Designed miniproteins, single chains, continued (2). Designs and how they scored, part 56

Each design is a single chain, and the fold is of that chain. pLDDT is the mean over its residues in the fold that is shown.

## One batch from the design tools (miniprotein)

Design m6053
Fold by ESMFold2-Fast:
Structure m6053 (fold): chain A 85 residues (1-85)
Amino acid sequence: AVIKITITAKSEEAAKELAEYLKIILEELKKLGVILDFEIKLVDETTLEITIKARSLEEAERLAEALEEFFKEHPDVESFEIEIE
């Protein structure tokens, strides 16, 4: 299963800081075997596109729920969308 996330940050600086922070977290999750792989892309100055490969649909749904709660509470996030394929 694949999780696709689009994040709009409140500023260019916020977008860069979020990308660096998320890279550290997702690299750790990959080392722990929680996820198979990930990609983070800066699409424009304030927009991040994240793709995460999960082992199963059930694991993808659990991870997406955790990420949704994280982004809702994050001061640098203006808006986000999460999709599971």
Scores: mean pLDDT 84

Design m6054
Fold by ESMFold2-Fast:
Structure m6054 (fold): chain A 104 residues (1-104)
Amino acid sequence: MERARELLEQAIRYARKAAEASTDPKTKEAAEYLAEAARALLEGDYETAVRYLLKAQELLAESWDKANPEAKRYIEQAARAIEEALRADPEAAAAVRAAVAKLQ
């Protein structure tokens, strides 16, 4: 689906900008995992994507309060782009839910 692909490419760009803007090492690492997750979603590797999303979530839970405002903005934009991409692609959303159930 064209729309979902465009949103995932946008998510990769925002996640990379977040990593570049990040002043906290864990926030930078989380942003890098978000970029890798969006790339895995583009490739249809839903299990790898979920592993990276869970790792990003873990790191963000530890680092969010220390993250600089610019990095936070880009991370939020990347996360929303991923959410919108999955909303635009019900088959991918179902595959992601199945991968989450398998890994959690």
Scores: mean pLDDT 87

Design m6055
Fold by ESMFold2-Fast:
Structure m6055 (fold): chain A 68 residues (1-68)
Amino acid sequence: SALEELLAQAKELARRIFEALKAGDEEAAKQYEAEFKRVVQEIAGRSSPEEFDAAMAEIAAFIAELNA
């Protein structure tokens, strides 16, 4: 589904932000953050409040694993 594709894209962007920040690449991190915000807005526009909360929880869990 479109929502599943957007969720996968958000996770990939979160990973790229993490890697860019670790490398000290502030410009790349800023570009990926802008794309991440757009994808999150698109998820919000295509989901119910329950689906949005579930998607954000899944993204947060993925980010937590990157920082572990």
Scores: mean pLDDT 87

Design m6056
Fold by ESMFold2-Fast:
Formats: sequence, structure tokens, C-alpha cells
Structure m6056 (fold): chain A 65 residues (1-65)
Amino acid sequence: KKKILVVVAPTLEEAKKAGEMLKKELGAEDFIALADLTTEEARELVKKLEKEYPDKEFILVGVKP
């Protein structure tokens, strides 16, 4: 299965930076960078993406702080 990371951070810059690094480390096909989302909103988005792209595996990653 092709892996896609869903990276959520306080800023879009942080999400993009983390996404690039984690994509290389985890061997993911791509990543989606998101900012200003709650954990619940991010989980609902992942559910929607899994419904639209059932051939792909989505991995939700929260960047702290």
C-alpha cells in the first residue's frame, strides 16, 4: 500500500518541514501539510481521505508543541 502522511503542526512551515523529513524516513509516497487543525478535525479529514482514496494508507502525524 502507498503511504501518505497527514502532518499537522501549529504553522504550515513546521508541517511542511516535518513532512519532508518524515517522508524520507518512513518511505512515504507523499505528505499533506496542514496547520491550525484540532486533533478531532485532523482525524475527520483522514477518514474522508481514506474513503476517497481506499488504495492508499494515510498516517496522521501531529507535530508538537
Scores: mean pLDDT 79

Design m6057
Fold by ESMFold2-Fast:
Structure m6057 (fold): chain A 86 residues (1-86)
Amino acid sequence: MKEILEILTEKVRKLIELGYYDEAIEGAEGLIKIDPEHAEAWLELGKAYIKQEKYEKAIEAYQKALELDPENEEAKENLAEAEKKL
């Protein structure tokens, strides 16, 4: 299961890189339904919301990622940037 979650998380990252933000959000939401404690899925969900300028939703996703992985520097940095946009 871990390998499948990592492959699907990489697919979400690629969708964000290519500008397919709606598909990235759906992918991340699907991962969260499979494993709601998969911190990387919450992080990628937040990134996709940032790209769509949905800052409040991005903040919620990053906060959840940090609840699951408090030492994640990327999530801390992205949360601070998202809060600046409000």
Scores: mean pLDDT 86

Design m6059
Fold by ESMFold2-Fast:
Structure m6059 (fold): chain A 75 residues (1-75)
Amino acid sequence: RREEIKRLTVQAAKAALEGDLEKAREYIERLASLVPPEQAEKVLELGEKAIEAAKAGDYDKAAVLLGEMGRVALS
């Protein structure tokens, strides 16, 4: 579980920062499926905000949001 959550978080971050927003969304949704419902809602919210930031070219903001998403998923 924890190793898979870490792997999916890294893959989501890499995809988002490389501009592959479809793949990033897929990894974020898979990550949300591995955590309790309350954490899943926050993961999806932070992931969506990160994708929006990356789409706007704000990769610094996207990286911060992806880090917060990973912290929530691993808490």
Scores: mean pLDDT 81

Design m6060
Fold by ESMFold2-Fast:
Structure m6060 (fold): chain A 75 residues (1-75)
Amino acid sequence: EIEKAEEYRRLGEEYLKQKKYKEAGKYFDLAGEHYEKAGRYKLSAVMYRQAGIAYKKAGLYEEAEKSYKKAKEAE
């Protein structure tokens, strides 16, 4: 639910600050999934977009593409 989404969002932000982009992308994706389950579609889209940006910075273009598609679908 929302509490789990907030936990994953915080982890994603922490890894992003450490420039651990692959881990950041993973946790932003998880945050997006949990916001979506909680009916928070706009926040879900934001999290999936953040995951895509992080994956792109990690050079993981396939993962970034998937996260951007999830963001578009959540909106």
Scores: mean pLDDT 87

Design m6061
Fold by ESMFold2-Fast:
Structure m6061 (fold): chain A 57 residues (1-57)
Amino acid sequence: SEIGVQAIMAAAGVSRERAEEALRLMEEGRYKEAAEILGVSVEQAKNLLRMARALEA
């Protein structure tokens, strides 16, 4: 979603394209690859996905 993408961009300091790719990877359970794109730990990537989902709920 747009809100989730914007939240990841703000939290990780990445471009829209990187945020969208990372969100897609995280939704597929590919947290290590998403964490690498975002420049964060795997645990931080999981927290970002939970945050993005909560903002849409």
Scores: mean pLDDT 81

Design m6062
Fold by ESMFold2-Fast:
Structure m6062 (fold): chain A 91 residues (1-91)
Amino acid sequence: SIEIAKKGGELAARGGVLAAKAGGLKGAQAGTAGALAGAGGVFLAELGKGKEAGKSAKSGGETAKKGGELAGNKKAKELGEKGKELGEKAE
């Protein structure tokens, strides 16, 4: 479950970064928040905190997906959705 949480956090962080780069203030704000939560999930997974890592990856993925929608970036939305799914599975 720790490895699944880490992968979810990585995907959420990548989706968030893409959303932040795609442009628009609201998309950038949501993308940045998703990237930070995804990165936090990776960090927590490396500390062995699988449940907290899964929750952070899920939240980061949801936020990155929203950022992708606001930015009109399909890849960011898809990465955020996958990050959310892996975060849920890690719980």
Scores: mean pLDDT 85

Design m6063
Fold by ESMFold2-Fast:
Structure m6063 (fold): chain A 60 residues (1-60)
Amino acid sequence: SMELQAEMEVGVYEIAAAVYLRIGDLKKAAEYYRKAAEIAEEAGFLETAEIYRKLAEELE
């Protein structure tokens, strides 16, 4: 389903953000959290999208 695909894509971007956080690249980590939020919002996961947007803002 489209929801399952979006969930997987969000997971991939979340992992990418975590990797960039670990190496200290806060700018790229924020970018990947924003990408996760965009996919979640498109899939209708509005609460999940808000969480990722807030995580990105905290890194800037």
Scores: mean pLDDT 83

Design m6064
Fold by ESMFold2-Fast:
Structure m6064 (fold): chain A 61 residues (1-61)
Amino acid sequence: ASPAERTARFLEKLADEYEAQGRTNVAEALRKAAEIVREGSRQGKDDEAIEEANRYIQEAV
């Protein structure tokens, strides 16, 4: 799998764990970050998408 694919799956797993802890806002931010990575990867912008997702997480969490 590509770095973007691995990053998106990792963020989705973290979101599931935070949701199980009742931290829904954190879980939603992580799921949105995973969507950013997947969308950027579809456009061939894997590195840019990962960087954008990291910025989103830092601002939201």
Scores: mean pLDDT 81

Design m6065
Fold by ESMFold2-Fast:
Structure m6065 (fold): chain A 96 residues (1-96)
Amino acid sequence: SVFTPSPESLAAYEALKAAADAGNWEAMAEHLRRIVATGDEVSALFASLYAGVKAVDDPEKAKELAKRVPEAITGLRMAARATGNDELLKAVEEAE
């Protein structure tokens, strides 16, 4: 299928990456909720995957993100599996 992100979804995704790089988990949750609200499931998946990669050093932050934005669970779980991080996988699974 052809995918084209909305301008709002793309802006929120870039803001989420900046927040993730800064370790700002509250801002990440806010931006991820904005992406989800646009209905852009592909951008939400990529944003969740990016957040999950950043959560490798702090799995409990991924768990809190998953509790606040349940739509993030699939992307966070993919990041845990891709990085081989069992603690991150466990934290995300506990948020379900």
Scores: mean pLDDT 82

Design m6066
Fold by ESMFold2-Fast:
Structure m6066 (fold): chain A 71 residues (1-71)
Amino acid sequence: DEIKQLVERGRQAFQAGNTDEAIRLYRQAFDIAYQNKQPGMLFQIAIEAGRAGDVKLAGEAFDKAIELMKK
């Protein structure tokens, strides 16, 4: 729920032209999704971060999703 809300808020910020705010919200969602071991949410965050142009965050989220799926 909280992770989904952060991702939706990030998406809204990006659509409004607030890219820095969107990236900040996606980073918050990433931290929570990784702590909660949710690879599906990390994959979603990777896609949204990539769309916003944060290739580094997208790569980090993808790598962490794969790491969690190995178990």
Scores: mean pLDDT 85

Design m6067
Fold by ESMFold2-Fast:
Structure m6067 (fold): chain A 94 residues (1-94)
Amino acid sequence: MKEEIKKEIEKKVKELEKKEGRKLSEEEEKETKIKLLEEKLKEVEIEIEALESMLRMAEWVGADESLIEKIKKEIEELEKKKEAIKELLEELKK
């Protein structure tokens, strides 16, 4: 999980460097990575909130247990992704 997120952020940094025709300084690279991770964290938090709302509605209407289980599993995977992003942010801010 962490490694996949790290690779995605590294790819975006390299794409930005190509667009600017120069390498970013260590400070600029760090700031860019932090910004990209913070944006990704917000996206994941919005997705979790939407799925939690969907789960509440599914449980309220007595939806199929298989659907409820699928939504719960998706929330669990997004929570793991959220934790991985938070850990990467802490590593960069040290």
Scores: mean pLDDT 82

Design m6068
Fold by ESMFold2-Fast:
Structure m6068 (fold): chain A 66 residues (1-66)
Amino acid sequence: VEEELDRVLAQLHPGVRAALEEMRKLVSPEEVLRIARQLAETDKVDPELAEALALIWLGIAKVAKS
């Protein structure tokens, strides 16, 4: 799971990857991988939107962790 997540994150634009790396500290690797795979499709078409969505997911994870 961790290796698969690292591989998927390496394919994303830097802003998307940075947000998901922070999320990785708060939630399970399996959950981050699921979100990363969903965002990968958006990242191919609209990296700015993918980054915004990644930041929203990070915000949700922070609130849930609290």
Scores: mean pLDDT 79

Design m6069
Fold by ESMFold2-Fast:
Structure m6069 (fold): chain A 79 residues (1-79)
Amino acid sequence: LEEAKELYEKGKTNLEKAVNALRDGDPEKAIEYAREALKYFEEALKVMEELNSTDEEFIQEVKELIKRAEGLIEAAKKL
């Protein structure tokens, strides 16, 4: 559980960096940070699956952030 939460927080930090990079006019860095965020969120989901976790709220929250990171990558690619 702590491992999944640590991965989730690292993902959030990288997603925030991606948003900031995009705002600062650096879509290449935004894509890099967003990809790192995706990696951490996917690892968090894998850890939760291994633990057979039924924390539906946390799982849904991670999935929503994955969708946000993917959307940011697509938006940045169009710039």
Scores: mean pLDDT 82

Design m6070
Fold by ESMFold2-Fast:
Structure m6070 (fold): chain A 75 residues (1-75)
Amino acid sequence: MKEKIAENYLKKAEEHLEKGRQALAAGDRDTALSHFTEAARFAYKAIEYAKDNPELQSKARKLLKEAGDGIIEAA
C-alpha cells in the first residue's frame, strides 16, 4: 500500500510542477514559487513512501530536482 501512497504524491507533485511552470511562463513568480514549493514537498513524500520501489523513487527524485530548479528560477 505504500506504493499507492507514493504514486498519489507523485501525481500531486506533477500537477504542482505543471502549474508552477505555467505561472512562471506568465511572469507570476509568487504563484510559481508557491507551486514549485508544494511540488518539492510532495516529491519528498513520494521518496519516503517509495523506499522499496526503485522506479518510483527515481521518478520522485527527478520531480524533486525539477521542482528545486523551478524554485531557483522563481526566486
Scores: mean pLDDT 86

Design m6071
Fold by ESMFold2-Fast:
Structure m6071 (fold): chain A 41 residues (1-41)
Amino acid sequence: MEEFRKKEKELVEKMIQTDDPEEARKIYEEFLKLRKEYGKK
């Protein structure tokens, strides 16, 4: 769980720090993948 939360937090922070919508979209997709891997069964 620690690893997941660490990765998730890093991605979220990157997304909100980014002013580039393209970059934000990529980060968001990575975030969704992470959540699917760790958050779901």
Scores: mean pLDDT 73

Design m6073
Fold by ESMFold2-Fast:
Structure m6073 (fold): chain A 45 residues (1-45)
Amino acid sequence: SLAEEIQKLAEKDPEKAAELASKYLRDFVENGKKITEENLKKIEE
């Protein structure tokens, strides 16, 4: 997974990799929530 690859990079450059991983995790969670809600709305039609 992408998160795992970023974590491995953090072993060498923890600050940079951690920042990117945190940003992607936040966006993924937020985007996943909105997409799920919208998809359910369309299917419920």
Scores: mean pLDDT 68

Design m6074
Fold by ESMFold2-Fast:
Structure m6074 (fold): chain A 65 residues (1-65)
Amino acid sequence: SESKEVSREVGLSILAISEGLRVKEIKGKKVTVLVDEDTPEMRKAAERLKEEAEKLGYEVEVVVE
């Protein structure tokens, strides 16, 4: 249901922020996150977010800006 999707999106946004990632956009089942630099630490953070998002049926795109 729509209410369950909103709860999942909020949870994923909180997780991304806790990992030091900036959420740019959530469209459908896709979460787009921004990282300032492509570092091993940021890659690991993005990997953790991807693992949790995939369990909820979401795809994660990482953009370096």
Scores: mean pLDDT 78

Design m6075
Fold by ESMFold2-Fast:
Structure m6075 (fold): chain A 108 residues (1-108)
Amino acid sequence: MSREEQIRRMLELARRFIDELLALVRADPAVSPAQRAAIERLAEEALRRIEEVLEARRDAPLEEVRAAVIGQLGELVVEILEANPALSPATREEMLALLARMVAQIEA
């Protein structure tokens, strides 16, 4: 796989992660419409930061690029969990499991 193909794959994985993360949040009836809107804004901001990291690190080693993308996804999950203590334990567990699976896919 070329460097460009690996970077494109990481961006596609990050976008899929965010889509799946938002689906989990939308499925939780304990989350208010205002909380969902706030989480959606956090997810949009995280995706923008990931795109900026990929651009800024275009010449960096792939290991550093992967670490930076994984870091942004992890920060998003932590920020959502800290800002939304009313999220069900099941939703929290599924979000952490989704992050773990996505990290494994990015590192492959």
Scores: mean pLDDT 83

Design m6076
Fold by ESMFold2-Fast:
Structure m6076 (fold): chain A 66 residues (1-66)
Amino acid sequence: MKELEEENRERLEEVSKRAVEELKAFEAEHKGTASSEEVARLVGRVLRRIGDELERALRRLRAAKE
């Protein structure tokens, strides 16, 4: 179980790191010129990826208990 928890933590940290890098790249490219709709779409994509990874982490934990 501990190993699975560590794997889930590492994967979530990786997704979070990628999200921060994507947001920084977006900011660098747009330099405050992006519309609120463009920002909302980017945030929506980032949150969806994080949500998907959290869902996968939960599925891994459930499978380990079966």
Scores: mean pLDDT 75

Design m6077
Fold by ESMFold2-Fast:
Structure m6077 (fold): chain A 68 residues (1-68)
Amino acid sequence: SEGDKLLEEFRKRLEEAAKKGLEAIEETVREFVKQAEELGLSDDEEFRRRALELVHEALEKLQAEKEA
């Protein structure tokens, strides 16, 4: 589905953003929110939950980068 494709793309972008820092993660989230709104997915609880899990994972990776 388009939602699954958007989440997979979001995951990849967050992975790259986590290497750059918090500002890059915030930028990626803003772009994702706009795309989700355009697809009518912003009101989907399941989609939002999955997106939040990806953001959490990116923040954990950012924390690990600070320890390296």
Scores: mean pLDDT 80

Design m6079
Fold by ESMFold2-Fast:
Structure m6079 (fold): chain A 62 residues (1-62)
Amino acid sequence: AKEGAEKAAKAALESGTGAGAAASAHDARVNGDVTEEGAKKAIEAGRKGDTEAAAKYLIEGG
């Protein structure tokens, strides 16, 4: 779980876009790498364009 969450967080940051961060969060949730709450917060942060906040929520949800 933690390794998958860290990979998702890195992918979100490397995407450089809110849409990419939200997609990474969704995929991590589907794969079971993050909690539902962590994924939801990361998707919301991604929609606001905050890729760093999205990555932090993915790590916390892992």
Scores: mean pLDDT 78

Design m6080
Fold by ESMFold2-Fast:
Structure m6080 (fold): chain A 72 residues (1-72)
Amino acid sequence: MEKAEKHLKEAIEALKNGDYFKAAQYVLNAARELGIEEALKYAAQAIDHYRRGDVEKAKEYVEKAIELLKKA
C-alpha cells in the first residue's frame, strides 16, 4: 500500500510539472501494485499516445488513471 501511495503522489507531481511520460510510468507502477486493471490500461494508453506525439491524449489518460487509483 505505502509503495503504491508514493507512486501515486509522484505521478500527480510529475503531471503538475508537465512531465507526462514520468507521470504515466508512476501511474503504471501504482496500478500494477494495486492490481487495478482499468488504471493499468489507461496508463499504457498514456505511454502509447505520448510516444506517438499526442501529448494532450497522454495527459487525459494519466488523469483518468489517477482518478481510478484515488477511488479504489
Scores: mean pLDDT 82

Design m6081
Fold by ESMFold2-Fast:
Structure m6081 (fold): chain A 65 residues (1-65)
Amino acid sequence: MKVPKKLAEAFAEGLLESGLADKEKAEKVREAKTAEEVKKLLTEIDPEGAEALEAIVEDALETVL
């Protein structure tokens, strides 16, 4: 399943703003094409960061919708 470009960018932006991920990690998330890729990257890279990201993602989804 493809992830909307805006959603992937919102994930990356939230990561950078929260300081949960470095610029390199945020760039990887931004490049992700599918929801599965985003989820796998978050889980593999930083499981603790992924938990905090859920709140940021919900906020970002409201902007996309």
Scores: mean pLDDT 64

Design m6082
Fold by ESMFold2-Fast:
Structure m6082 (fold): chain A 72 residues (1-72)
Amino acid sequence: MQTLENVLGPQAAEDARRLGEAARKVRAGTITEAERAEALEAARSLSTGLSKHLTGSDVEPESVGTLAAPEP
């Protein structure tokens, strides 16, 4: 089975764990503004990592940031 750490690296695995914790707090109605902001940053980081993995690019933030833009 694929794990996020094996596919995207340890940073993505940490971001996924943060998102999981934030999702539980959202469901419980206990999330704070700070925790929500951290979850959004983790989601953004994870989305960038996924975009890089899916495009096969080894070019960092500038190119990945452009490709990560929502273009339907």
Scores: mean pLDDT 65

Design m6083
Fold by ESMFold2-Fast:
Structure m6083 (fold): chain A 74 residues (1-74)
Amino acid sequence: SMAEFEERLRRLREELREAAANDEALSDEERLELAERLAAAGLEQVRRAGGDVAAVEAQVAAELEALRAAIAAR
């Protein structure tokens, strides 16, 4: 359903944002790796739901690029 698809997209974005927040136990590299793993898992869920994987992948790629840029700017 549309509501389930929207919920999955929201969760994926939230997971990426949470991963981008520095955990005291995580380095910048570990945070990026966690974000990449969460993104891959979220995209797999979107594929199984029959959603637009390409659109979600583009949004996820943009968020991961922003995270990489933030790390590189330190």
Scores: mean pLDDT 71

Design m6084
Fold by ESMFold2-Fast:
Structure m6084 (fold): chain A 92 residues (1-92)
Amino acid sequence: EEIERIEKEIEELKASPVFDKEKYSRLLGRLIALKIEQSFLDLAEEILGPELVQKIRNGELTDEERKEAVERAKEAGLSDAQITILFSFLEA
């Protein structure tokens, strides 16, 4: 997993007698982005189910399945704005 590789690289940088601040900042930013992405994917799969999430990510979602996904997200307590953000993230 890429997250584990980046975490190891960050620990190696922290243990170095010469601290590469630029490399550390770049790796930390990438790690945060990947962890946010994984957290969103985990939440999306919990709310929508893994099958609908994969269809959204692959651009394979039918109009009926899109309506079902929106209804599931609303049942989970998401606002219309939050649903738009979720879909934009999955389609990105």
Scores: mean pLDDT 77

Design m6085
Fold by ESMFold2-Fast:
Structure m6085 (fold): chain A 58 residues (1-58)
Amino acid sequence: SLEEKGKQAAEAAYEAGKAGANPLAEWLARDTERSLGPEAGKLAREAAKEGSAQGSGG
């Protein structure tokens, strides 16, 4: 449950980053950290950065 929730949050942050919505991606990472803990927030932030890199490359 919590792992799946963390994956969904990371995927949402990745897509936000890929779309270039950096404020949304940062907010998602913050919200994830508050809801699921600092490790989950870190993963969401990393996913946002990865998404941003992929989006700029396309």
Scores: mean pLDDT 78

Design m6086
Fold by ESMFold2-Fast:
Structure m6086 (fold): chain A 115 residues (1-115)
Amino acid sequence: SEELLKKIRELAERAAQATDPDEVVALIREGTELILKSPDKDTQLAGLGELLRAASRAALRMPTPEQRDRVIDAAVEAVRKVYEKLFDPETAERMARAVGRALRAQVDAELAKRS
């Protein structure tokens, strides 16, 4: 629903601004639960996109690779859960791996430009 998408966007904005990896992970997980409660595929995919964008921005602000991986892993789990609900576990695992690789590559490329 429109109201659920607004709540997901608010959580995504908070996650993108958070400096503590534990807080970022908690916000991504809360957003994922709201996505899973959404009645329609379009809202679920739009919400997932907001969480992935927020996770990318948050990961760039993490000082260590381990903290960046924790944030990216939370986003990957969101993809897995949403795609498992919309499709099947095999499609979910394939998409989660693809998104995880893409997010890590994007973050690494952006960090390299700042070096």
Scores: mean pLDDT 87

Design m6087
Fold by ESMFold2-Fast:
Structure m6087 (fold): chain A 100 residues (1-100)
Amino acid sequence: SALDLIEDPDIRALLTTLYDSAMNEEKILEKVADLDPSVVKPFIETLLAQIEANKDQLIDKNGAYLDVVTLTITNEYDPERTIYIHKSLLEKILAELDKL
């Protein structure tokens, strides 16, 4: 992914939440409410645009589009982890940020 290194603390907090929450959607959305929407919202919009621009590059074993963005992140438990973030989760994160 072109977004493998992010230095902004709110973006890093988002990525850490996605990694550490084992993709528990409710927990992710609760933690997103503590983030700066002026920083996080443009980042999520960029990821959604990347999914649309590159959707044909991420296809499952049956040839279906995954509608995901792939991020490689590091944390204190595992220095190299790839996560797949679905378009539907990113849209829910934007909806929660729009409530703030």
Scores: mean pLDDT 68

Design m6088
Fold by ESMFold2-Fast:
Structure m6088 (fold): chain A 85 residues (1-85)
Amino acid sequence: MEEKIRELEEELERAQRELQEVGEKGKKELEELTKKYKEAKATGSEEEAEKLKKETQRKVVEYASEVARKMGEAVKALVELKELK
């Protein structure tokens, strides 16, 4: 039982670390896309603005899906830990 608890704690820590990494990467990418979108709008580049809008929407969906997946992994490990303790 102790070995299984330690394994699940390591799994939870790994999931939390990965979730933090996804959050940091997503924030940076979205900030950069938002900045480029504002620049395209300011210069009147409607085609570039539309492209950046679609890219931003795609990245938001991708980020949300990855966060949901990683949160699911963390919750599963936490529930298993609670049942063993």
Scores: mean pLDDT 77

